# Designed miniproteins, single chains, continued (3), part 72

Each design is a single chain, and the fold is of that chain. pLDDT is the mean over its residues in the fold that is shown.

## One batch from the design tools (miniprotein)

Design m10478
Fold by ESMFold2-Fast:
Structure m10478 (fold): chain A 96 residues (1-96)
Amino acid sequence: LKKKIEEIRKERKELLELLEKEKPKAEEELKKIIEKDKSLTKEQIEQRLKIHKEILESMRLMIEAIERIEIAHLLGAKTLEEILETMRKLREEERK
């Protein structure tokens, strides 16, 4: 059981590390696209950059949520209520 939990955490940590590595590249690519498109207003540029940051943050939160769901399932959570309770406990442990 511990070994499977460690494997899940390792895989999700690798995904989070990949996301962090790709963030600068994605932002540079977006800036290049924006610079090439002279039709965009300053407000539209700011809105696109804001949306991009929100998407990346949502992806990070989703990866974290998936990890907790997978661990909850592995720990024997069978109902939605048990999954949510297990996820809550895992979140509290991660803060230490």
Scores: mean pLDDT 73

Design m10479
Fold by ESMFold2-Fast:
Structure m10479 (fold): chain A 56 residues (1-56)
Amino acid sequence: SAADNAAAGRADGEAAGKATGGDAVKSAQLGEIGGRMGGRDAGANAGLQQALLDAR
């Protein structure tokens, strides 16, 4: 479901943000939106991309 995909994307984004030292909250939010709108892989990709952009 969209809700399950959103929850998975949020978790993936949060984990990616923590792992990269980026903004875990922002990465989680983007992962949730991506998952809800585009499915599980889209959520994971959105969260990871945001985490990488915030990493230094």
Scores: mean pLDDT 77

Design m10480
Fold by ESMFold2-Fast:
Structure m10480 (fold): chain A 94 residues (1-94)
Amino acid sequence: MLELLDKQIEEDKKIIENPSELVKEVMKKAEKVKTEEELRELREKLGPKIVEELEKKLKEGASEEEIQNEVRQIIAVFRLQYLKIKKKEIEKKE
């Protein structure tokens, strides 16, 4: 179990190697989250702002590829934090 979690964590870290300013802000907020429920609430609160920022980038001339890569990185940030929370739970047997 832990080995599979570690592999997924490593893969997600590679996806977010060159984070945009938006991705960095999402990372900072996600890192403060300690439970799955808090992570879900954060995702729900940030979702509309993320969509608005991505829409602004599209209007400012960002390519579809750039937007898709940023979405992929944001998804990886939330998945990475989820995996970290799960790993901590398994290590504590809670």
Scores: mean pLDDT 80

Design m10481
Fold by ESMFold2-Fast:
Formats: C-alpha cells, sequence, structure tokens
Structure m10481 (fold): chain A 82 residues (1-82)
C-alpha cells in the first residue's frame, strides 16, 4: 500500500501547507491594512476594507481549491486500499 500511503501523506502535507499559507496571507493582509492607514489616516478605511474583502475572497478560493485537491487525493487513496 505504498502508493495509497503516499497519497495520504500528500493530503496531510497539502493541508499543512494550506494552513501555513492562510496564516501568512492573514499576516500580509494585516500589514497592508496598517500601511494604508498609516499613509491615509483619514479616508484610508475604505481602501483598507477593499483590501480585506479581496484577501477574504482569495483565501476562500484557496480553501476551496485545497478541499477539492484533498478530496481527490483521498478518493484515489481509498480506491487503492483493500
Amino acid sequence: MSEAERLLAQREELETNAAKELQQRNTLTDESIERILAEFPEGGEVLAAQVQRRADAEMALAKERTQSAVLGLRRRAEELLE
């Protein structure tokens, strides 16, 4: 069952990497918002809100892609198991 084990390991790695990516994206978004508010202390909140909404949408898309890939790997692993 080495191939099935490899697919399950890939799934775990993909989930771990996705979690790290989401954490990093959240940090970068916070930094971008801080920079916008520093440059535009009055009125920059609208721009900051747009950056946050875009980041939220990108993270949601990334999560869906990860879930789809995870399901694909899991299904393949299940097909290989006795």
Scores: mean pLDDT 79

Design m10482
Fold by ESMFold2-Fast:
Structure m10482 (fold): chain A 97 residues (1-97)
Amino acid sequence: SLSPLERQLKRLELLAKEYGISPEALELLREGVRDPSRAVALAQRAYDILVKEGSSLDALLAVLRVLGEYARRAGDDALLEEAERRALELLEQKLKE
């Protein structure tokens, strides 16, 4: 069985393969798992990289979910609500495609 840390890292790797998260963005998310004090800032940076790269809506949604999980662990309710709001907007955009 995997440790909790190993399970989180494996989940990020599988999300990257499934949704097309770039290696650069994935490494920032992995750093956030290893260093929770930087997790929110690293996930925000990962999201910005995917936006600049023109990544798929599925990749953006996957990173927003991870950002929301990091924000919840940090007790940042305002950022959690912002991540959830952005995810809803992207889901509505996907349904109109």
Scores: mean pLDDT 87

Design m10483
Fold by ESMFold2-Fast:
Structure m10483 (fold): chain A 73 residues (1-73)
Amino acid sequence: MDFEELKAEAERLIAEGRPEEALRVAKQILTSDEFSKEQKIAFAKRMAWLFLEAGDEASLAELGKLAKEVLSD
């Protein structure tokens, strides 16, 4: 699946007030071997920005845990 398509879907889910589903897409991207570490970092930064703008501290924290687990190596 195209990286930009998954990114757009996650952004749309946040805009629709569906953060749990957006985090599911984020987990798919961050745990996939199809995408580079650079793509994963860029995506995580974008999602963190969107959660911050939405005031969704719980989803931001969950995204942070997921990103640390996957990107710490």
Scores: mean pLDDT 81

Design m10484
Fold by ESMFold2-Fast:
Structure m10484 (fold): chain A 63 residues (1-63)
Amino acid sequence: SEEEEVKRFLQEHFRIPPDTEIDLDKPAFEFLSKLSPALAAVAKTIVPDIEKRPLFEVVKALR
């Protein structure tokens, strides 16, 4: 599914452990900031309204 592809993208490109709980409906900026503040800042330049978007939508835009 598209959700599985998005989770796979996160695991492969952001080195998230396979057993990490990934909630694709969570706010993207909060989730990314926990992984790396620098990564969250870069993602925000690509997606200006990142604080209003769930992780699923933002990862699709970055993919």
Scores: mean pLDDT 74

Design m10485
Fold by ESMFold2-Fast:
Structure m10485 (fold): chain A 82 residues (1-82)
Amino acid sequence: MEVRIETEVVPAEEAVEVAKERGEKLKAEGFEAVSTYSVPISETEALAMVVAASRAPETEAEAEALEAELRPVLEALIEEAR
């Protein structure tokens, strides 16, 4: 399964919209599973984050393994943005 993570630091009021727009674009490109996040970085800025997988996990175990693999990557990206 291919996974794509896109992040951008944006004004806090724009983060949800930016993440949604990027998520819809990735869905249009053929990614079956797309999750969007808005993570506060400061009072004025947030990280717009999209995690897209080319297909949905086939089993609960595959989903848990993917979450465990991606969690430290996502946490590192959030920390780097701060």
Scores: mean pLDDT 79

Design m10486
Fold by ESMFold2-Fast:
Structure m10486 (fold): chain A 99 residues (1-99)
Amino acid sequence: SNVETVKQKAIEVINELEEQGIISTALKETIIAFLETEEGNKLIETAVSKASDEDEAVYLTVQLVTGTLWKQGLITGTEEADVNVPFALKDIKRAVERV
């Protein structure tokens, strides 16, 4: 399914961010575990419904998941970012383009 394809690509993006040293192994494991939950699957469905293409769906999935985990206190965000995510949006976009 498109949701499953987007989920797998989001996992590849998260692995890429950890390999580049942008996120920790612990944060990677937390994000991947969340993507396998019912709430995580609903966020992927939301991203797919709003996106114009698959790359945008992957990008939105990572953004929505990290924002949700930050609001739940499971990860730290930056005070300088309106989206309160632990890494820059440009790094997510670059990783999406590579997977």
Scores: mean pLDDT 74

Design m10487
Fold by ESMFold2-Fast:
Structure m10487 (fold): chain A 82 residues (1-82)
Amino acid sequence: AAPEIAVDDVTPESVRAAALARGLSPEDAEAIAAAAKGLSPVDRALLVAALRYGSPAQLAAIAAAARAGDAEAVAAAARAAL
């Protein structure tokens, strides 16, 4: 993979990996990855950035939105984390 982060490289699998790296449960990581499938490439990139740099409280908000199956709420929580 290229050393820089390209928006086209943000897959649901990379979103799941980022969530797991932050200590989220496999169930929450899978829910977030599933929500990412409904997001634009830009919103997926923002979601990965929010997962990497967000606070534990912001990660909990993203996980809660993902468990509700609300991709728009996941994107909003990710933007709020940045």
Scores: mean pLDDT 78

Design m10488
Fold by ESMFold2-Fast:
Structure m10488 (fold): chain A 100 residues (1-100)
Amino acid sequence: MLTAEEQIAEVQRLTAEMMEAVEAGDVERLLALLEELRAFMLSTPGLSEAERARIEAVTAAARARIRAHPDDREAQLDAVDGVAAMVVHLLLERQAREEA
């Protein structure tokens, strides 16, 4: 299992690859990376049902936005930023609870 720092690093790596997919105009790769991020997050041990539902809802919303705007780089970047911010915040909240 990964440490919280290693989990954040993996999220940052996936986010960077998603940004590269947006730059390349590769919507299929962007959607595949979003699913990889979703699967990675859902593999986190001890997720509450609320945390699981949040991951599902935010990644589903991002997928819908990307699919609705396949030619809009700004909309795709906004979707990626939203998912990345939510995921990092969730991991930091979990780390703070484990350290408290």
Scores: mean pLDDT 83

Design m10489
Fold by ESMFold2-Fast:
Structure m10489 (fold): chain A 84 residues (1-84)
Amino acid sequence: SPAALFAQLTAEIDDLLAELSRIRRQSEENGWPQEDIQKQLDLVNRIHDLLAEAKRRLSPEQFAALEAHVTARLNEIAREEAAA
């Protein structure tokens, strides 16, 4: 169902964003090593792939809601990093 797909894609993206937040905190402590940068790029690419799938398969309203959720989560991560 569209609701089940929305929930699945949201959960998958949330897991990837949580992992991105964790690796970025570790990268800050480690002085931004190239391996950590590569892991961040891989996570960002996976998130982009899931958003591309969402854009194709969800309604415009559901996709807009997912984009708003992702933007809010990224802004929260950026604020937490700035406060550290």
Scores: mean pLDDT 85

Design m10490
Fold by ESMFold2-Fast:
Structure m10490 (fold): chain A 89 residues (1-89)
Amino acid sequence: KVEEAKEEAEKLLELAEKLAELAKKHMEAQPEDLDKVYKGLQEKMKKIIADMEKLAKEVPGSEEVRKLLDKVKEIEAEFKEFYAKKKKE
């Protein structure tokens, strides 16, 4: 059902936001863990994206779920940029 899939996708987006924020804090507090934290977040983000893509398949035509998935992908892209910037420092 579209409403249930949207609710699950919203929870996954919230999880992605929290994980990215915690990863940024960890990277700033422990620069030596930069690569480890980045890889850990990438694995978690891949799972979130895969779960959201599965939800989109279960509710074909759900633009709401797709928009939430796009937001998670934006978080992933922003974090990749943050990591690249930190690597240059």
Scores: mean pLDDT 81

Design m10491
Fold by ESMFold2-Fast:
Structure m10491 (fold): chain A 79 residues (1-79)
Amino acid sequence: GYRVYEVDAAGNLVPLAESPLTEEERADIERALAELAPLLKPGDVLVSSSAEHGGVRTTLTSVLDADGRFRGSVLIERR
């Protein structure tokens, strides 16, 4: 599954796009958002994507600034 958020002027995450998530995908995305929260600024965009390949689930959450420049990411892997 995936989620895309924009950080509004008040610092809130506003959903721009999402797919249905499993409980595991939701938990991994929420964990990544919590880890990235101290780095977030108004105008940032967060992209979270979760996929399973060969029995390994990976969830990558990346932060882009208002100019589209990469600012950071969190990668979560499950066996």
Scores: mean pLDDT 83

Design m10492
Fold by ESMFold2-Fast:
Structure m10492 (fold): chain A 71 residues (1-71)
Amino acid sequence: SRDDLIREFQRWVSELLSDKSLTPEERFKRFVERAESIRPTLSPEEQKLLDTALEELGRVAKSEEEREKLE
């Protein structure tokens, strides 16, 4: 459902921001793999939400990578 995807996205964002053992790019790759594994089980509307969530997550990962270079 949409709510399940939103909850999963929120979890991915939290993991990306909290797990300092991996680079933001490495964490993003894990999320992409997870997303692609569930994609065939999703409706077209849910797939569109997933694509939007991955775009946002990629943006956050890039922002965190740049932020770490400045600190």
Scores: mean pLDDT 73

Design m10493
Fold by ESMFold2-Fast:
Structure m10493 (fold): chain A 105 residues (1-105)
Amino acid sequence: MDERTRAVVEALRRVGELVEQAKKLAEEKESPEVAKKIKELMDQALRSVGEAVYAAQRGRLDEARAHLEEARRLLEEAKKISPSEEVKKLLDEAIEVVEEALRTL
């Protein structure tokens, strides 16, 4: 596996961990309606990172970049609707992971 594909695979692992922590915290800190919307956006973001892995493994770096940019957009949208600073911090960490992977492509 080349370095760029490895970076995207590592991003999926790290974003997955951060997303699970953020979902759990959102359930504890946010209203049920806000928590549901944040979880939906985070699940969509994680799926987009997964699609980026699939594209990168096939040498489609342009498609991998597009999927990572979509993941970043979805995480930023989740951050905007979250009133909890602790949830925002986890989402900022996930956004930074996606941005690191984008810099490698």
Scores: mean pLDDT 85

Design m10494
Fold by ESMFold2-Fast:
Structure m10494 (fold): chain A 100 residues (1-100)
Amino acid sequence: MEKAIEYLKKAIELFRKAAEAARQGNVDEALRYLEEAVDYLIKASQEAPEEARDIVNAAAIHAATLLVIAKRDRSPEVLAQAAEDGIKIAERALKEVEKL
């Protein structure tokens, strides 16, 4: 459980960095942070106990879908939106996991 929480917190931090990079117009840096954030959500799902795994895995799948859209569009606006949605997804997963 503790490792899953740590990885969820890292994903949130990386989504925040992605949003900042996107607002600065740095598309490549924003994409790199989005990819790292999704990777940490996947790591969180692997470290999550059975009770939390479906919650964290759903968050990882949703965030990965947003990353696919962001990679196709590559606009700073879409990247910023994907990052902001990623923050909300990861924060919701963290709150649900912390209740277990």
Scores: mean pLDDT 87

Design m10495
Fold by ESMFold2-Fast:
Structure m10495 (fold): chain A 78 residues (1-78)
Amino acid sequence: MERLEEAYRLGYLLFRASLRIEEFILEKMGEKVSREELLERAVAFARGWGEGLANAIGASEEEREAMLRGLEEAAREL
């Protein structure tokens, strides 16, 4: 259970970090996008980052699902 909670928290944090990264890139480029576009970009970035991490650590299917749940819950808060 602890590993699934950690995976969930990691997914949550990956989304929040991805959101900040996308905001920073847009500010540097002098671009403004809708909240919806920012969310879509952050979700795509976080999913790619999370998959790369899960592959690198040999995450189980249950751990991958927990990470995805954390990511999706963080996205819903935007």
Scores: mean pLDDT 83

Design m10496
Fold by ESMFold2-Fast:
Structure m10496 (fold): chain A 71 residues (1-71)
Amino acid sequence: SAEEEALFLEFLRGQALALGQDPEAVVAEARELLAEGKSFREVVEALAEKYGLSEETRADLLATVETILAS
């Protein structure tokens, strides 16, 4: 839904800031991947690979996505 997408993108913005990444660049890339038909999980996996995030950070992000989707 649009509400779930907005919540997901705001979550990614906050995580990008915490990790020292450009939040607008991360959100823009996430929007592009979503427009290509990728799921929230696929977007997180693609961004984690691109930005070289640790396995622990990736797992935490995926757990948060599952929580958003369960809401």
Scores: mean pLDDT 81

Design m10497
Fold by ESMFold2-Fast:
Structure m10497 (fold): chain A 100 residues (1-100)
Amino acid sequence: MLSKQEVNDLFLRARELLLELYEAIRNKEDASPIVEELKEVAEQLAPNLSKEIAERLNEILEKLEEMIKNKNYDLSEIEELLKELSEVLGEAHDEAMNKL
């Protein structure tokens, strides 16, 4: 399992990637590499999370990946999903820190 410092560093990276994802979507840039890196960070965090939160993170990230590939999705739907991702990341961070 990761140390408390390593967990904090991964959540900081996840937050940085979320901001980069917002900017890429706004600028109509290819956001696929950012989602892929977020998935890698989520996978590294999974052993420090409950199954329930890990599954919720994976579901949101998979849905984001699909929507980004299918550029015909409404921007408001992507924004709602990014908001949900931000909320779940907050819950995951709190849970991981309470476990450590």
Scores: mean pLDDT 81

Design m10498
Fold by ESMFold2-Fast:
Structure m10498 (fold): chain A 68 residues (1-68)
Amino acid sequence: GANPQVIYREAETMEEARRLVEETAAAIPGATDVSISPYDEELREVVASVRLADGSTVFVVARVKPGA
């Protein structure tokens, strides 16, 4: 079976991570459902789950650099 596609983004701040995830998820054609997580302070990540009309799922992960 095909693993879900994952799009990785690197951010310098929490606000940039949120923005990158929102902009990347919004750019995915055929999205039927978009769910964006709150910022995870331990993992320094924001994750979006994007469900497509064909039933596939794309994850967008933006991670804040250590020391940013």
Scores: mean pLDDT 79

Design m10499
Fold by ESMFold2-Fast:
Structure m10499 (fold): chain A 89 residues (1-89)
Amino acid sequence: MTVNDLVATLRTAVNAKDADTADNVAKELLELYKNDPVAVKTALLAEGADFLKALHTFAVSNKLKNVLTLLTEVDIDEGIEVLKKVVMG
């Protein structure tokens, strides 16, 4: 799957409250991030701040390690800095 396909699957999983699919897709995005961090960051930011906040809330509620790691690694700033404090302690 492309980065865009994985991000779309992640959004669908979050909307469906499918924690297993969301965490598995985040794991695949983390592997792609190691090879092309710009593509993964761009695709996630394109989903918008409201989705990223919903993703973080869903990940915290369901203890989704890969999703929380992905949000930390991508370093999504521009007003989403409050999400980092939960992941970093």
Scores: mean pLDDT 75

Design m10500
Fold by ESMFold2-Fast:
Structure m10500 (fold): chain A 59 residues (1-59)
Amino acid sequence: SEVQQVQQQVRQLMQQGQSPDQVLELVSDRGGELERTHGREVAQQAVQQSQQVIQQHLQ
């Protein structure tokens, strides 16, 4: 699913040492694209799940 693809991309970028701020910007951009193509609920799920991945990495 699109939500899982965004989460995997976030995990990869975090593992590669990208800053959380850069990853959050990417998540926001992807959320906008997903809302346009797949609707608000899918976009909201992708953003929320990706934010959880980022928070887990920061712990």
Scores: mean pLDDT 78

Design m10501
Fold by ESMFold2-Fast:
Structure m10501 (fold): chain A 62 residues (1-62)
Amino acid sequence: SAAENGKKHAQEIADGVGKKALEKNPQAEVKGEVEVKGNEITVTVEADGVKGVAVGDGSKIP
């Protein structure tokens, strides 16, 4: 359950970062990578040369 919640939270972060990148370049290809390290969830999204990174705290997931 905790692992599933972590993945869901990471996906929400990735989606947010991807949307922000697409606001700069709507034609960009969006690629996401998720890294989970203990309670830290790091999401890296690249869109057509634009790189965005979001960090989430896994301890906030129920």
Scores: mean pLDDT 65

Design m10502
Fold by ESMFold2-Fast:
Structure m10502 (fold): chain A 100 residues (1-100)
Amino acid sequence: SVEEVLEKFRELLEKWKEKPAYLVEAAFKVAEEKLGDYFEKNLSPEELGEAAKKLQELRLEVEEEIEKQRKANPNEPLPSDEELEKVKEEAKKETDKIIA
C-alpha cells in the first residue's frame, strides 16, 4: 500500500539523518525519483495526487533539517564524488527494498 511504502520511507529517512547534510540530500533525491516512478506505474491518478503530496511533505521536512545543519556547520566540506556515488547507490538499494 502507499501508506506502508511511505512509512518505510520515513523510517529510512530517520536512518539517513545520521549522515552529513549533503549526503542526506543526495540520498533523498534518488529515493524520491524511484518512489515517484513506482507510484506513477502502480497508482490511479487520484492515488498519485495523495502520494505526491505526502512525498512533498517529506521533502520539506528534509530541506528544513538540511538548512538547520547548514546553519549549525557553515564550514562543512563538500562531499567527494566517490562519497556521493556510494550514497546514491545505497539509497537506490534501500528504496528498491521498500517497493519490492
Scores: mean pLDDT 81

Design m10503
Fold by ESMFold2-Fast:
Structure m10503 (fold): chain A 62 residues (1-62)
Amino acid sequence: SEMDRILEEALELARQMYEEGVSPADIAMQVAQYLESQGLSTDQISEIVRRVVEELRRLEEA
């Protein structure tokens, strides 16, 4: 689905930014701003950002 594609793209972008040393808080903010600029609803942005934050926490704990 389109939402699954956007989620995978957001997760890939977040992982790349994390590898480049961007803080998890800044990654989450930049992803949220990008999704808002693409016309996603607040609920859609919230769900994708939640998944991004979960992935970033996993990377921090690994």
Scores: mean pLDDT 84

Design m10504
Fold by ESMFold2-Fast:
Structure m10504 (fold): chain A 87 residues (1-87)
Amino acid sequence: SREELIEAIVEEVKKALEEALNDPSFSEEQKAYLKELLEKLERAVEEKDYETVERIIVEILNFLARHKPELYEKLMKRIKEIQEKFR
């Protein structure tokens, strides 16, 4: 289902955020921003606000693409695998 697809993508995004938050190459300001996005993401998922979930995922992906391309590529590969499974 669409909900199962979104929840599976959210779990992979959360794993990538945990990796970023434990990465010493990210500044305290960058980590604070990611923590805020994580809190907003979890709230949007609880509320089933999928438009907000999608917007926050895009913001996270754009941040990772700019600041940690290797983590972005790993996450995008996992998202693609999930999307193919739900086709």
Scores: mean pLDDT 86

Design m10505
Fold by ESMFold2-Fast:
Structure m10505 (fold): chain A 87 residues (1-87)
Amino acid sequence: DLDELVDMATTPKKASMEELKELAEKALELLENPNEFDKRLGLALGRAVAMMLTQSDDPELKKLGEETLGNLSEENLKKTLEYVLEK
């Protein structure tokens, strides 16, 4: 549910690393799909993950989220999502 993902990104309550990884994996899968609908959905989920990262107590993840939102592109979102999955 996209609304639940947006709510998590906009609340003061921080997402767990497990939740961030699940969302990052789903966003990357959608971005790799050739159809326009899945790509747009993947971009929306990727942006939500970046917003959640800005609420992190980890200064590295917080900085990554802030930098991604400050220079928002498909390439930067993919790099951010891949980084989250490697953690």
Scores: mean pLDDT 76

Design m10506
Fold by ESMFold2-Fast:
Structure m10506 (fold): chain A 54 residues (1-54)
Amino acid sequence: LTEEQKKAIEEEYEAYRAELEKKYAGASERTQAVVDTALALYRIGLELDAEIAS
């Protein structure tokens, strides 16, 4: 991945993370663990999409 692609991925990841934090702000520790897993999968998806595009 190029430096530009890495920056774009980080920017999209941060936006999605902020959205999930807002949506699940009062959630239990168990729910937060699920959210953390979803965020990890989202990042992997963004990296795969960038590799396919490049």
Scores: mean pLDDT 80

Design m10507
Fold by ESMFold2-Fast:
Structure m10507 (fold): chain A 61 residues (1-61)
Amino acid sequence: MEVEVTAEDGSVFTGEETVVAENSTLALVRVRIPELNTVYTVLRDLVTGEETLLAKRPSRE
């Protein structure tokens, strides 16, 4: 699923979202940004809609 991501320099990129793990209240989501060769790992609260950034790592090719 395509998502819009704002980088640390204020640039906006299109990323690809993948749900890694999910239960009834939480989803662990990975957003790949090919242009930056970077993957964001986000914890999404499905009840409140809050998102917490857990990690930012280089993408594996």
Scores: mean pLDDT 72

Design m10508
Fold by ESMFold2-Fast:
Structure m10508 (fold): chain A 91 residues (1-91)
Amino acid sequence: MKEEIRELVERLEQALLDLWSTPDPEKQAEIQKEIEEIRKRLTELVGPEYADKIVALVEEYVTALLSGAPLDYLEELRKEIDKLIEEAVKK
């Protein structure tokens, strides 16, 4: 389960980066579908509360990365994501 959640988080990060970098509406729609499927799968694995928190932190991480946030802030967000995954699995 933990490895599956980490895989979904990595896929979500990549999808959000791809969504930001593509001007093509057709590709944006495909990426949005993938994001929705990832959100649904996370909810099935960890419940809506943890899924929402994980997604919010990943979105914050990607936004911070794209905005040129300091490396220390990015590392802190990554630690928070990892901690949240650990807590979700132990529940």
Scores: mean pLDDT 83

Design m10509
Fold by ESMFold2-Fast:
Formats: structure tokens, sequence, C-alpha cells
Structure m10509 (fold): chain A 80 residues (1-80)
């Protein structure tokens, strides 16, 4: 559906932003700020997905879990 395409675009853009941050050589202080930034961005994207898929809460939950998995992988790489 068009709504699912919009949500896939959100996931793609979020992944690109996370990959960009993870690829940078950051100090410990910068890593802490990056984690805070990505956490807030995650919350924003989750709320946007919930709004777009308001008529399909099961699909919204599936996309939220995918987004959370991408976030956790990025944080693991960033803090390693």
Amino acid sequence: SEKEKEVEKILEEFKKEMDKIVSQKLSLEEKTKAVSYLSELLKEKIEKIKKILEEDPEKAQEYQQRLLSLYLEAIDKLLS
C-alpha cells in the first residue's frame, strides 16, 4: 500500500542517518550525544509510523519492531 511505502521510506532514511553516525570516528562524549540524538529520533519515527498506520496497528507494531532492531544494531556498533 502507499502508506506502507511511506513507512518503508521512513525506515530507509532512519537507517541512512544511523549508518552515517556509526561510520564517524567519535569521541566518548560525541558517542553519548549521538546515542541521545538517535534515541529521540527513534521516538519521533515510531510516533510517525503509528500515525501513518493508525488503521492497521498490527502492521504498525511490526514496523516499530523492525525500526527498534535497526536502532539496537546501530547502538551496538557505535558503542563497540
Scores: mean pLDDT 86

Design m10510
Fold by ESMFold2-Fast:
Structure m10510 (fold): chain A 65 residues (1-65)
Amino acid sequence: SMAELEEIQRLLGASVSSAEEALELAERRLKGLDEAMQNIPELRALAERDRPLIERALELARKLL
């Protein structure tokens, strides 16, 4: 529903128009987060804050599909 999609957008801080787009964005961001943590250790604290938000968005997007 739109309410779940709105929550996903809030969790990711980005606009998406479908569950499929939300899933792709969440997966892409999670991969980017893992790569950033490996290359820039100073980002670890920020990454640990954002990881659960991205993972929640991914879970919600998968449930909508």
Scores: mean pLDDT 80

Design m10511
Fold by ESMFold2-Fast:
Structure m10511 (fold): chain A 75 residues (1-75)
Amino acid sequence: SMKTQLQTRFLLISAEANVYVAEKSKNPALKKQNIEATKKDIKTIKAMLPELSPDDQAKVEEQIKRIEEEVEKIE
């Protein structure tokens, strides 16, 4: 639905913002907090995936994979 698509887009933006702050931060505590926030957002998005069309699911899964790879590089 449009509502689920908008919520998923918002959560993806939130996750990307949190990982960006983690990458740029020199504070270990802030870095960890933003990584954990990103992981929570990704978990929520994954729970919403079955409500999306197959095409939207594939696009969102690719974005999640990219964010997860960025998190792994920071950890």
Scores: mean pLDDT 84

Design m10512
Fold by ESMFold2-Fast:
Structure m10512 (fold): chain A 55 residues (1-55)
Amino acid sequence: SSMNRRSDRSSRLARGLERQADRLLALGTPQDIQGAELLRRGAEIARRNAQRLRS
C-alpha cells in the first residue's frame, strides 16, 4: 500500500515535470531549454523510481 502510493506520487511528479519541460522548450530561449533539460532528467528519475516501486 505505501509502495503503491509512492509509485503513484512519482508517476504524477514525472508527468508534471515533463509537461513543464515541454512548455519551457516551446519558449525556445537557451535558459528555458536548459531548464527543460533539468526537468526532463528529474522526470526520468521519478519514472524510474515509480517503476522500481512497482517491481
Scores: mean pLDDT 79

Design m10513
Fold by ESMFold2-Fast:
Structure m10513 (fold): chain A 70 residues (1-70)
Amino acid sequence: SMESTIARFRTLAAVSEIWLLSKKHPELVGPYLEEAERLHKKALTASDEELRRITEEIQELADRVEALAA
């Protein structure tokens, strides 16, 4: 569905942001990148309802990492 496509895109964007920050701060951001990658992998097989929850979790993670790396 369009909803699932948008959610998947948002998930990829959040992982990409964390990945970019991990290049600048590998020790600080590394563990968060591992968690982001785990959530992204889970999103690939998730139902639409699970995908919404995972997308929210990974966005919250990205927001926390951005604040931490600031």
Scores: mean pLDDT 82

